# Designed miniproteins, single chains, continued (2), part 14

Each design is a single chain, and the fold is of that chain. pLDDT is the mean over its residues in the fold that is shown.

## One batch from the design tools (miniprotein)

Design m4453
Fold by ESMFold2-Fast:
Structure m4453 (fold): chain A 74 residues (1-74)
Amino acid sequence: MPFTIEGTAHQVAGEPSVVGVMSAASRGIVGSLSGQPVATGDRVAAVDLTTGITGTGVVTEYDGKHLVVEGEED
């Protein structure tokens, strides 16, 4: 099924390939599959911590504050 994580990005100090994402509706963790810093167009694995659902997808928007991942549930 379609899988989306969207919210405010929180960089993990020392781990630029991992970003926490928070919104009023959800919390998530997004990790780059390349091991490089998370950026727009990157392939990521993600966990929605609110639902426990995992997915893989692409970062469609990231400006250092707002992050959107669109993909499919695992």
Scores: mean pLDDT 77

Design m4454
Fold by ESMFold2-Fast:
Structure m4454 (fold): chain A 93 residues (1-93)
Amino acid sequence: DLLEQINDVLEFLERYKNNDFPNEDHKLQGELAMAAMNEDWERAEKLFEEMVEQAMKRNGRKSLSEEEKERLRKIFEEQAKQLAEVKKLLEEL
């Protein structure tokens, strides 16, 4: 349901604005989402790379293959596009 997806995104953004994230990874994810909604793809890419770097540092180099990095990148890119579409819909309301 589109309305449920919009509400989930809005709730996530509200939590991000209130710094209501339990750790640095969730904060970076929130910043990535905000950059994507503002269509700041350069910033979004840098934040994504930082998230991957932190994950590699915690889990060791063997935890993330090139295929896994590419898969994560595609997921974030798809989520970013969905957030931009939600923002556009909200502006039309």
Scores: mean pLDDT 62

Design m4455
Fold by ESMFold2-Fast:
Structure m4455 (fold): chain A 58 residues (1-58)
Amino acid sequence: TDLLDQASQTGSQGQQQIQTLRDQGDKDPSKRSDLLSQADQIGSDTGRTVNSLIDQVS
């Protein structure tokens, strides 16, 4: 279903954003703690969205 495709795309986009923040933290260690906090938030939000989309097809 379109919802499963959307869940897959959302997960991929979330992982891409997390990787970008980690790369930025590696280039600026003084910002690493804040960037990791943002990455955790993106991971949490992405997981909630993916689970919600999957639940809709169940």
Scores: mean pLDDT 81

Design m4456
Fold by ESMFold2-Fast:
Structure m4456 (fold): chain A 70 residues (1-70)
Amino acid sequence: PPALKPEQVEVIRYTAEELRRIGDVVQEMLEMIKAGEDPEVIAEKISKETGADKKVVLESIKRLLELRKE
């Protein structure tokens, strides 16, 4: 296995933190969808917590709802 430089370890650490946060956000979003909350309300809450664009979050929720219909 290749040895990692300290700078590469730092980048990997930041990426792992980001992936963990994304996982937590997705789980919260799925729980709210499961509870029957309005997608607009979910999008606003997630946008506020993550700083993401509300429109992008809303589109992601709509895609998840479409997948659940099947």
Scores: mean pLDDT 70

Design m4457
Fold by ESMFold2-Fast:
Structure m4457 (fold): chain A 107 residues (1-107)
Amino acid sequence: SKLKELALKAVDLGRELIDIARREFPDDPEVQALVDELTELVRKLLQAISENAPKDEIIKLLEEMLDVARRLLELMRQHPRVSPETIARAQKLLEELEKIYEEIKKL
């Protein structure tokens, strides 16, 4: 279904953001706490997809993922030695995740 296709894309985007944050900020406990929260939400989303969960449950998980992803990006931006390229990559992932959320809401 279109819902499953879009939700799986959201899983991939979330995993890519997790990988960036783990590589670039391994010693930052606040960043790693948000990475752990996002990892659990990605796991819950993948489970919801496998169980054919209702659209409203998928939407709620995506809203929670977007909240954590926005907080993560803000912490990354405030880091004194973050590269502009890392922020640009993370920003693009967040924008794509927001687009998927809006597309799912319209289904």
Scores: mean pLDDT 90

Design m4458
Fold by ESMFold2-Fast:
Structure m4458 (fold): chain A 60 residues (1-60)
Amino acid sequence: SSELQKLKDEAKDLIEKLKEKITAELVDKLFQLLLEIDELDPDLAEKFRAEVEEIFSKHE
């Protein structure tokens, strides 16, 4: 529970930073976190992936 919450909070922080500017470092960190979240909560990881895809679509 506490471990998943920590990963969730870190992913949310990275997603907010990604909304301001897409960088390779942020993308790499976020994708690593999403893999860890997917092992614990795949539905939550899928929601975060959808948010990331929406951000990428706005930066075409």
Scores: mean pLDDT 82

Design m4459
Fold by ESMFold2-Fast:
Structure m4459 (fold): chain A 101 residues (1-101)
Amino acid sequence: GKLVDAEGVIGDDGRSVGFTGKAEGAKPGAYSARLFDEEGRLVGTGAAGVDENGNVTGSLQLERPARPGRYRVELYEADEADARTPSGKLVAEGEVELRRG
């Protein structure tokens, strides 16, 4: 599915990111989240929740400080014991603009 209207805020540490968006057609629940840069490199991992209206709220931790700009978020079905661990099925993806908080 598509993740639309996605936007994110970089925390004061430069390494935490909170993001929101809408996942059209996604079931409510917990998802594993991955953040990719413009080169397609994995730069962050975390978790997201989807509500009954398809609203997404998530958080990511990055290995290096984030720069503002355009990224891609992918949402995967999560393992229930650890929402950060994907079960391997991609559910939604889309572009996210990261801004400083």
Scores: mean pLDDT 82

Design m4460
Fold by ESMFold2-Fast:
Structure m4460 (fold): chain A 80 residues (1-80)
Amino acid sequence: MLMSAVLAITPDRVSIRMLLGDKADPEEVAREAKRLYEENPDVKEIVLLVPSKEAAEKAKELVEKLVPGVKITAIAVKKP
């Protein structure tokens, strides 16, 4: 499973950031995001860094269903 997660602290928000590879299963991503949120309930945002916009949209939808009430942001990471 190609997934890395970090807890990112900014002056205004504590967030979980997850870096996902091309072969990351959106359902596994959603389950891991739920687990990370259960371990860190003070988190206000979960950011998904994914290789494509299509993968970002699917992962975001699944995470929002499993972790309602937390802001989910999915970003397509493109290498130049």
Scores: mean pLDDT 70

Design m4461
Fold by ESMFold2-Fast:
Structure m4461 (fold): chain A 97 residues (1-97)
Amino acid sequence: MEGKEKFKEIFEQLLPTLKENLEAVRKKTGSLEGLKQFALDLVDYLAELFKKLNPEADTEKIDELKQNAKERIQQATSIDELVEIIKEFFEKLMELE
């Protein structure tokens, strides 16, 4: 799917600043819960962006991957863990046929 290449390009531009953005949110909010909310919103955004760029993709599988990522975010205890969850979510979306 051509949309996968565009989605990868967008994510690769986001990834280098992701940790810096999370650290900035931490300084602004002073809480892990504020970081989790940012990560949850980002996962929702990435899922909808992937659907928009890949209209032929299985939306049920995308929503399942999104839900799994959100559950992991709720259990996360560090910025590094949030970054890893978001990266794994992206990788799983890219593996969809």
Scores: mean pLDDT 81

Design m4462
Fold by ESMFold2-Fast:
Structure m4462 (fold): chain A 91 residues (1-91)
Amino acid sequence: MLSEEELEERKRLLSEQAREAAETTPDPKLKEYFELIAENVMTDPARAYEALAEAYELMAEELRKQGDEEGAALYEKIAEEYREQAERLRA
């Protein structure tokens, strides 16, 4: 099990990464998801992980449209992992 200190540090890191991603992404939908993650990860981490999963699903769709089936499959797997983490936080 992760320690309380380790969990707090991971939440802080995720918030910072999401904020940076929101500032650098040219996609307005991804920007909205990353902003939602940054705002909610400390107070509602389950919602933050759900938003992160949706962002990866959107990126997977774009990769599939470009013919990158392998990259799309990888991003879909990452999205599934974040959805599983969100479910664990709610249980």
Scores: mean pLDDT 74

Design m4463
Fold by ESMFold2-Fast:
Order: sequence, then structure tokens, then C-alpha cells
Structure m4463 (fold): chain A 97 residues (1-97)
Amino acid sequence: MEEIERRERELLEEFGISEETIELYKKLEELAKEKKYEEGRKLLDEILADEEKLEQLLKLLAVRAAVELARREGRLPTREEVEELYETRREAHEAAR
């Protein structure tokens, strides 16, 4: 629904996610769809080397996960849900270091 799309934009703004981060994520998705895993890995390694870009990407993934869950349940995503998903992803990434 249009309301979910608006809420997604609001959450992206609230968490300070840049257009650059959104474009980087779309590029990663395109590379994965084309099965260009080596190119995708190189781009991901560049993001992982930049702490600010990594932080932005983790926040974007949390917003997208919250939107996906909310869409399946026929509801709007909440800021609290995004914060919980972001914290979970950040902890998992740090544990893998």
C-alpha cells in the first residue's frame, strides 16, 4: 500500500540514510541477481572498510527488513522494530569479526 511506501521513506529519513547508500544497495542487489558474486564481494569489501558506509548499510537493511515484515502482516513498520533489527544485525556483524 502507498502508506507503507511513505512510511519507508520516513524511516529512511529518520535514520539518516543517504541516497548514495540506497544506490549502493541497489547495485549489490543487481550484482547478486546477475550472479556476479566476485564484483558484489569487492563492492561489499569496500563498504565494510568504511565504518560510516557500513553503519548506513546496516540501517538501510534494518528499515527494509521492518518494511518487509510489516507488509506481510498488513501493517506499518515502527521505529522500534527498525532499531531492534539494526541492533541484531550490528551485533551479528561484530561477532563475525
Scores: mean pLDDT 78

Design m4464
Fold by ESMFold2-Fast:
Structure m4464 (fold): chain A 74 residues (1-74)
Amino acid sequence: GAAESAALAREAARAAAEGDAERGKELAVQMMNQGSPSGAAGGWHAAREAAEGDAEAAKRSALYAMQGSENGGG
C-alpha cells in the first residue's frame, strides 16, 4: 500500500545517506512490487544517486517517491 511504499522510500534514502547503494536498490525493487510506479522510480533514482555518492540528491528522490506512493496504490 501507499504507506508501505513510503516506508520503503525512506529506507532507500537512509541507505543512500550511508552510501549503501545495494540496499537502496533492493528497497526500490520492493516498492515496484507494491504497485507504485512513481514510488519505484523515485526509489530507483535514490539508489542511483547513492551509488554516485550524492546523498542530498538521493534524499530528494526518496521524498518524490513518498509523494508518488499516495496515488500509486490507493
Scores: mean pLDDT 63

Design m4465
Fold by ESMFold2-Fast:
Formats: sequence, C-alpha cells, structure tokens
Structure m4465 (fold): chain A 95 residues (1-95)
Amino acid sequence: ALSDEQIEGRLGIFDLDGDGKISVEELIEGLRFMEDTGEDVSPAVLAQMINHAIERGLLTEELRELVARFDRDGDGRLSPAEAGRLRAHLLALGA
C-alpha cells in the first residue's frame, strides 16, 4: 500500500500543466509512463490514487464523470476491480 506522501508524489507526475487538477489525458499519459518504466500501477494502487484524488478534489470535472461511470455502487469511491476496468478503458483510449 502507498502512503499519502507517495500517492501525492505520483499524482504530481500526472499534473503536467501544474493547474492542481488531473485531466483524463494526463491520467492516460501518467499510466502509460508508469507501465513503460515498470512501476506498479495494479488496480489496487490505481484505486488508492484515484480515491485520494477524489477526497482532495484533484480531478477535473470530465475525469470525475468518467470515474463515476465505473463506480458501480455509487459510494463515490473505486474498488480495485472498478479501478482495473477504468485502467483498461483509459489505456484503450490512449492507443
């Protein structure tokens, strides 16, 4: 499991324009970068990162709406399984 400091460090890599928000495009680029470098972006790690970003209000409106479509139980959080589906969808968009 990642610490809050490790999550913030990873989320900072995704904020490519420095506006304090993560877009759909930035998340796709960040996921591809992590896969290319062999860093762990398992569904569980991605769920922790997205849930932290939701709690801190770090997602753009478009990315929040996309995440909500994968939140099957409507609790405002992603499970590892839901995050895995989101990851697969984002990587398909980035291809």
Scores: mean pLDDT 74

Design m4466
Fold by ESMFold2-Fast:
Structure m4466 (fold): chain A 85 residues (1-85)
Amino acid sequence: SDFELLKKIKPLLEEIVKNKDDKEKTIEYVIELFKSLSQSPKEKVEKGIEKVKENADEITDEQVEQMVEDAEEALELIKKKEEEE
C-alpha cells in the first residue's frame, strides 16, 4: 500500500524538516529516505545513492534548501491524507 510506504518515510521527512539548518544531517536523512524508497534493487537507483554518499561535500546549499522544501511539501501532503481518513 502507498499509505504504508508514506507512514514509513514520514519520520525521515520530519527529521529533514527539523534539521533544515544542518546541511550534513539533511543530506544523511535524504540518503535514508532514498534507500527506503528503493526497496527493489534497480542498478540505476543504487548508483544514485552511492553517488550522493560519495559526493555529499559537493552538494550545494541551494540543493539542500530544495531537498528541505520538497520534504516539507511531501510531509504536508501526508498530513492532509491522514486528516482525510
Scores: mean pLDDT 69

Design m4467
Fold by ESMFold2-Fast:
Structure m4467 (fold): chain A 90 residues (1-90)
Amino acid sequence: SEEVRKIIEEGVKKALEYIRKFDFDKAINALKETDKKVMELDPSAKDEVAWAVLSLAIFLESLGFTEAAKALRDYAAKNYPDTRAGKIAA
């Protein structure tokens, strides 16, 4: 839904602000908060959340932040194993 997309966009934007400051723990927690908000609103939106988490993991890996990227890949794989993004994250 549009509401789900807005929550994900706001969460990703907040995570990117923390990444810019090298606050990776806060960036990862911002995505975990986003996941909780989306699941409260629409539990069926697993594909959208998993893809957002995987996309940020790939972005972090491209910048050389391998530990933070791995934490997000592991999160997507463990929490969303039945989604395409979760399977790619594994």
Scores: mean pLDDT 87

Design m4468
Fold by ESMFold2-Fast:
Structure m4468 (fold): chain A 90 residues (1-90)
Amino acid sequence: MEKMKEEIIEEYRRAQAAIAAARAAAQADLDARKARIQELAGVERSDEQLTAIAETAEALRAIGEEIDLLIELAKKYGIPLSEVAEIIKE
């Protein structure tokens, strides 16, 4: 069991590093994200509103990426999601 636990922690850390690098690249493109939000809104929005929407979308994306990672680890190792969450705390 300990070996599986160590493999889960190592895989989680590697995946988190890759996700963090990808998100850092996406964050550098804030102006493009604000422009896309403006296009989808179909109404004029202030720069402050566009920034707030972009930041909220990024926070929700971060939560989604974390959940997806935990689900994939749970599936791969055949353990409950709650157990994966406890393992990664170490």
Scores: mean pLDDT 72

Design m4469
Fold by ESMFold2-Fast:
Structure m4469 (fold): chain A 58 residues (1-58)
Amino acid sequence: MDEIAKQQQEEVQKMMDEAGKIANDKNSTPEQIQEAAKKVNETAREQMRKVAEAAKAA
């Protein structure tokens, strides 16, 4: 359980860091910024769902 939660949190954090770099890079297009934000939201929602399912199974 703890290892799964840690891995999910690390994946979300990595996506957040990458999206932040894209957003702060003046060479990034508005489309790239939008797509990065969408991926972060989708990944966070998916990871939260998996953690909740794993917690219910325990």
Scores: mean pLDDT 74

Design m4470
Fold by ESMFold2-Fast:
Structure m4470 (fold): chain A 63 residues (1-63)
Amino acid sequence: SHMEELRRRLEELRDQRTVDAVEKAAKENPDITPEQVANALRAAGLSPRAVEKAREIVEKIQK
């Protein structure tokens, strides 16, 4: 259906923008935890895959 196709494309676009935004935020605020990011993205309705990818980015930045 057109709605399912639109939702999939929107999810892909949100995933890319989410990674960029999370990376910037984590670099500016080193106190941001992966759990805080995961909770915020779940509240925003992002997919489980996008949430996990964002957590991974924060963990890498924290080193």
Scores: mean pLDDT 75

Design m4471
Fold by ESMFold2-Fast:
Order: sequence, then structure tokens, then C-alpha cells
Structure m4471 (fold): chain A 79 residues (1-79)
Amino acid sequence: VSQEQLDADVLVALGLILATITLNAVERGKATPEEVERDLERLRKILEEAQSLGASPDDIALMQEAIRKLEEALKRLRE
């Protein structure tokens, strides 16, 4: 396993953990729209870095799905 593969795997794991924590906070009414926006910006940067390091298509798809769920949650919070 190369350092790039390890870095990609770590970034995917961190991104999915962040998305899960943020989504759970939204569902519990403990996150503001501003907090969700900041976490979405962080997730998009993590996704970009993971893609550049050669993360698998399946891992990229999981991160993209997590981002979409948070985007939907953000839209609901802004209503």
C-alpha cells in the first residue's frame, strides 16, 4: 500500500465520519445552517483531495451521496 492510497482511505473515512456527525446534528436540531455550510465546504475539499489521491470510484460515490444528503438537510433548515 502506497502513502497516497493510505491518505485517500483516511480522507474518505474522515469525510464520511464528518458527514454522519453533521447529519445527525441536523436531525437532532443541534446544527445551524451556517455550521452545515461550513461542513459541506470541508467535505467538498476532502472529496477533491481524495479524488486527486486516487480514491476508488465506490468511495467517491459514497462521499458524493453523503454530500447530497447534507445539501438536502441544509435546504430544509433554510425553509
Scores: mean pLDDT 84

Design m4472
Fold by ESMFold2-Fast:
Structure m4472 (fold): chain A 50 residues (1-50)
Amino acid sequence: MTFEQLRKAKKIRDRLVKEGYKAPSLSDILDVLEEDITFEEAIEKLKEKY
């Protein structure tokens, strides 16, 4: 895990919370990001999980 991946995961978490979704764990967000998907695709996948 890189420092940049951690920063990206935190931004995704904060975005979801701002939009009224439950805050997923940083681990769950990082697992989605390991699929080499875009920031927006990661947000959409996490939204569908709820």
Scores: mean pLDDT 74

Design m4473
Fold by ESMFold2-Fast:
Structure m4473 (fold): chain A 79 residues (1-79)
Amino acid sequence: GLVEMIERTAERYIAEAERLIKEGKLEEAKRVIEEGIGILGIILGIAKLIKDEEAVKVAEEAIEKLRKLLKEIEKKIEE
């Protein structure tokens, strides 16, 4: 369902970004997280349209987690 899709999507983008961060590829990690946020935003929109409250909550939590990681990446790039 949507919940499983959201969780799988978030896990994939986080794992790829963490791999890129370990390799020092911060700009690529930033792009990966921005793409993940965009895709999860679309899924959140769909969840809201079909009134799937669980999927909405899971998507919002996933987006917030990615946004937090994005801020950490941006801070590392600016230094």
Scores: mean pLDDT 88

Design m4474
Fold by ESMFold2-Fast:
Structure m4474 (fold): chain A 95 residues (1-95)
Amino acid sequence: SVEERLAEALALWRRGDYAGAAALFDSIPEEELPEGVRNLLRMNEPLLEEEARRLAASPEEVPAVLAGLKVELIASRGMLAMDAGVEHLREVVLK
C-alpha cells in the first residue's frame, strides 16, 4: 500500500539511507499519498522547489534534491518549511 511504502521511505531516512528513502518516496504518485501528507507538501511546494533549486549543484540534480527535501519535510513534520506542529503526519505514519 501507499502507507506501507511511505513508512518504509521514512524508516530508510531514519536509518541514514537518504538516497534509498528519496528514490522510494519519488516512486509514489503524489495523488496516491494520504491527504495529510499531500496537504503538507502542497502548502510547502513553493518553498521546497525554491530550496531545491538553491541547493542543487546543477539543474539536472533538482528533482533528486527536491525528493530528498520532501522526505526530510515529512520526517521532520514540517519543521524544514517553518510549519512545525503538523499533527496529520502522525496519524498517517502510525497506520
Scores: mean pLDDT 67

Design m4475
Fold by ESMFold2-Fast:
Structure m4475 (fold): chain A 60 residues (1-60)
Amino acid sequence: SVSDQIQSVRDQTTTQMTVIWQQRYDAVANNDTQAVNDYSTQMQQVLDDTSSQINQILNS
């Protein structure tokens, strides 16, 4: 179902975001501004990809 496809995308996103969030948190603790910016960009890309995938599912 469409609902199952969306849930699968959300589960994948949650897994990816958890890893990146933890790495970003460690970078903040270490005052590594370059790493913080890089991980923030990666998180935004994951969210953008997730939105695109969900939009594609809804319009299929």
Scores: mean pLDDT 88

Design m4476
Fold by ESMFold2-Fast:
Structure m4476 (fold): chain A 74 residues (1-74)
Amino acid sequence: SVEELVEEGRKLLDEARKAIEAGDYQAAVDNIRKLREVAERLKQAGHTEIADELMKKADELLEEVRARYEADLA
């Protein structure tokens, strides 16, 4: 259902954030990719507003991964 898909997206968002805080950038990127897949499925189902919100959050998290990864290399 759409409700299950939205819940899956929120779970993936939470797991990505936890991975970033743990410094597990591979797990963070993997969860962000799955989040983008969920957002695309929501968009295809006609739930564009929710899909756009999740996609925006995924993009923000990916930028955070890049920033933290660069900082860890310094």
Scores: mean pLDDT 85

Design m4477
Fold by ESMFold2-Fast:
Structure m4477 (fold): chain A 82 residues (1-82)
Amino acid sequence: SLSEKLINAFSEKYGLSKATVNKIRNQFEGVPEDLLPVVTAFTITALDYELKTPKVPNKVIASLLGVSVETARKLRAKAQSL
């Protein structure tokens, strides 16, 4: 499915744990299939931009990914190290 492709892309790009992958999968559960491309494009663009921008609160990144604030903080640190 499209959501599964998105989850796999996130896992590969950001080195996500299985627990984080499952949380992201749950976040996309219930999203209408016709809206998934828009949500996917927005999430990828926002993730890339916001993880590289240290002034954006971790809670915003957490909301975009459907993960904990701690997981968002770790993803930000990893993105900023690139």
Scores: mean pLDDT 60

Design m4478
Fold by ESMFold2-Fast:
Structure m4478 (fold): chain A 83 residues (1-83)
Amino acid sequence: MLSYFSEAARAELEKMIAEDRERLARLKAEHAGKSLEEIEAAYRRLQRELQEETRERLRELLEKHRDTISEAALRALERAIAR
């Protein structure tokens, strides 16, 4: 059987990584016309912001999924108790 937590968390994680990569690549392309020093400075700032946003999103994702997963697990246990 599929792991509720692994499937939900994995799908969301892969989606976030893909979106972050796409966004970062797009932003890098938009700065391609600038000097290397300016590009590096902007890139470093963006990477730091993305790191903090990603950590916050992961924490919120895990907390939300944990609550949903816990409810699903409780319902499964209640169903098992019925027999």
Scores: mean pLDDT 60

Design m4479
Fold by ESMFold2-Fast:
Structure m4479 (fold): chain A 67 residues (1-67)
Amino acid sequence: DEKRQKLIEEIARKAVEETGVPYELAKEAAELALDGSSQKRVADFLVKQGVPKKTAEKAARVIYEEK
């Protein structure tokens, strides 16, 4: 609920700081990770949204370290 939304925002902010991915994509990626998606699936999601593969993999790693 509200605590989950704040956690998503905190994880997303960290991913943006570390990789420069768009904040809205970082939020969606963080939500996927909290819902049980694998790190690979989160990276694949970001690549499908137009994020370069190297950046997407780094963002997924950051998200998985923070959740």
Scores: mean pLDDT 85

Design m4480
Fold by ESMFold2-Fast:
Structure m4480 (fold): chain A 89 residues (1-89)
Amino acid sequence: MTFTIRITIQLQPGTTLDQSRQIGIQAQRIADTIPNVLSSRIILSTPDRVIIDVDIDADNEDTARDIGTRIARNITTLPGVQSASFSIV
């Protein structure tokens, strides 16, 4: 089944728009390393936050949630990221 995971990335205070854009690109690269990921796209890039949508192939919602947790965790390791959360949309 195909699920869309929306990842909201909260940026550290003082992040510039150019840094936000770079973080968005790096977040997409991280998502693309996960075997279940079919596609990813940047929905929003501002100095305060980045939002990306990731389409994944998963057998059920629990598996999709596990994949979303993995992607968000990996994104949180990026410099300039304060936190990352996700929802299934």
Scores: mean pLDDT 88

Design m4481
Fold by ESMFold2-Fast:
Structure m4481 (fold): chain A 93 residues (1-93)
Amino acid sequence: MDEEINRALAILILSVTKIALEKGRATPEEVRRMAETAASLIPDPELAEAVRKAGERIAELVEQGKYDEAVRLTDELIDAINAGDAERAREVA
């Protein structure tokens, strides 16, 4: 139950980040911080590390002004976390 709650909270954090990205209002630093916070809630260490690396890739896209691609990758990352799929999360990075 606690693991399900932590996963749901990680998804919520990234969903809020996605909304900010869709509005062009998230900074690269905010994306990194949100991804790190989400990763800290994930009990699977491989998935947590993949989320941190994916967050860095999404932040790089924001630095380049590629908000549409950052939104797409954030959505794919949310799906990977919901599935508990570390390999799928690694493909985002």
Scores: mean pLDDT 86

Design m4482
Fold by ESMFold2-Fast:
Formats: sequence, C-alpha cells, structure tokens
Structure m4482 (fold): chain A 92 residues (1-92)
Amino acid sequence: PLSQEELEVAGRLRRTLGRALRITTGDTSPKAREVLQLAIRAANLASQLIADGKIEQAREVVKLLEEGVDLLEQKKYDEAIKKFEEAIKVAE
C-alpha cells in the first residue's frame, strides 16, 4: 500500500503526464515526438522511484516534469526538453 506522501507524488505525476499527452496529441512534428518521449521516460523513472520508496527523489523528478510541461504548454519545446532531460538525470 502507498503512504499518503507516495499517493500525493503519484497523483501529481499522473496529472502532469496527462497534461503532456493532451498538449502533444495530434502533433506529429519531430520536436513534439522528442519532448513527449522524454516526458514519458522521466515519468516512468519517477514511477519506479515511488515504487522503491525513494519519495524525495521522485518529488524532485515530478517538480521538473511539472516545470517542463508548463514550458510545453507555452510551446517552448527546447526549454521543455532541457527540463525533462534534467528530470531523467535526477532520477538516475
């Protein structure tokens, strides 16, 4: 069973990934594909950290994902890519 803290981080992760998927839906450009693939990778790593009980590290990854998705919503793809790459690096 997940703790309340784990449920909070998991909920933020789910909502953030959902936003990324909605923003990139129907955009077949190479840049949109790259940013979505990075967001999915970072989200999968955050999910693994939650499963492993590494909640502080998962929280940092989710924060970077949220910042990246905010940039993605503004169509700042290169800045969003940088944030998702940073999230992946933190998850390592």
Scores: mean pLDDT 85

Design m4483
Fold by ESMFold2-Fast:
Structure m4483 (fold): chain A 75 residues (1-75)
Amino acid sequence: KKELIDKIIEDMKNKMTEVSDKAQEEGLTPEEIAEKVIEELKKFTDDYISKYPELREEIQKKFDEIVEKIKELLA
């Protein structure tokens, strides 16, 4: 079970990098990049929660931690 949550976290981080890199290539501002990353990550997180509702708390906590770090980078 913990192997699965680790994979989900890894997938979340990979998704952030992919979305961020693409947005930077498109010439978006740091604020626009952050907004895009948060939006895509939320969709990704919601999909995982629907597939693994027993991991909802752990998945949500990781999403919240990532969003907080993104907000800190924009401050």
Scores: mean pLDDT 78

Design m4484
Fold by ESMFold2-Fast:
Structure m4484 (fold): chain A 81 residues (1-81)
Amino acid sequence: EEKKLEAARKGYREGYELVRKGEDIDPEKLKEKSKEYYEQGKYEEAYYYYGMSLGAEQARLEEKIREGDPTVLAEVAENSL
């Protein structure tokens, strides 16, 4: 159980950092890859890619906030729950 959470947290950090470095990461493809590994019983790999997708989404959202109009906060509110 702890190893799955550690894998997800590692993925989140790496996905976040890759997007911050200017890498074009597709979070939807990472979620699809995560689901594929989960269905194969490869849970650590599945949680890693799922975490990476969330980290990439977070970094993209933060970039929009930094560069965008303050009204982008409405998009954050819609997607934060």
Scores: mean pLDDT 77

Design m4485
Fold by ESMFold2-Fast:
Structure m4485 (fold): chain A 87 residues (1-87)
Amino acid sequence: MAAEIEEAIRAGNLERAAELLSETYGISREIALRIAEAALREVQGEKLDLDEVAELYAEALIDAGKVSEEEAEELLARFREKKREAE
């Protein structure tokens, strides 16, 4: 699933990337699209703040009523793990 998301982002197909993110993590498509746009900028060599992206992700899930605060913390932890591995 992650490979398909990455390929969709590289192809500039943000709608597909957002759909895959929504399916994988159970987030709204609108918020997934914003995350995919940030990821595309990173792929194109632009610097982005992953902490802000992760916070937006968690906030969107809580706001959409799709996860509890506990589940949002777990998703934030996964985002932070990915950032830590990149460093």
Scores: mean pLDDT 69

Design m4486
Fold by ESMFold2-Fast:
Structure m4486 (fold): chain A 74 residues (1-74)
Amino acid sequence: MLSPTEQFLLDAAIGLKETKDEEAVKTVAESLKGVPAEDLEAIAARVKAYLESQGKHDVAAALDVLVKEILAAS
């Protein structure tokens, strides 16, 4: 089962894929500003593995973009 933080990143990646909303990316980055980069990368890796197990490669790609934007903003 996904943790609340993993679920939050999953929902954000789905939203980014559907809307292409750059302001939503900034909001997510601000919400996660206190999370260490290594912890964020570990959480993202688990969410990506879950998405790949579900065959959702497009959402996994959106998650990679989202995580890079969050790390760049920190």
Scores: mean pLDDT 73

Design m4487
Fold by ESMFold2-Fast:
Formats: structure tokens, C-alpha cells, sequence
Structure m4487 (fold): chain A 72 residues (1-72)
């Protein structure tokens, strides 16, 4: 599920000290929003898309690492 994939993204980010704390906080917020929209697939996709757009603006290298985890 998308929620399980995002939990994996958070675990990866938490284990990597090079990931900015701002990014870790945004992932935690996104997970809370995904839980709130459990039955709304369109809302879940919008949350994830917004998160990754924001991460890209903060740090492109972090974006690429986290996107690879999401695709696994």
C-alpha cells in the first residue's frame, strides 16, 4: 500500500543523518495526512505528490534517494 511505502520512506530518512530534519518532519506530516485520507486514493496521491515536490525544492539529492525507496 502507499501508506506502507511511505512508512518505509520515513524509516530510511530517519536512519540517514544527511537527510534534513525539515524533510523528516514533512514526511511525518504526510503520513498523518495519509492516515486521515485512508479511503481517498486521489487525496493520498495528492499528499505524496506535494511532499516530493517540497522535498525536491529543499534538496534534490535527498529527493532522488527517497523516490528510489518509494519505487521499491
Amino acid sequence: SLLEKMERVLAFAEADPSVPEEVKEKIREALRELEAHRDDRAAQLAVVSRLFSEVYEIDEETFLKLAAVLDA
Scores: mean pLDDT 85

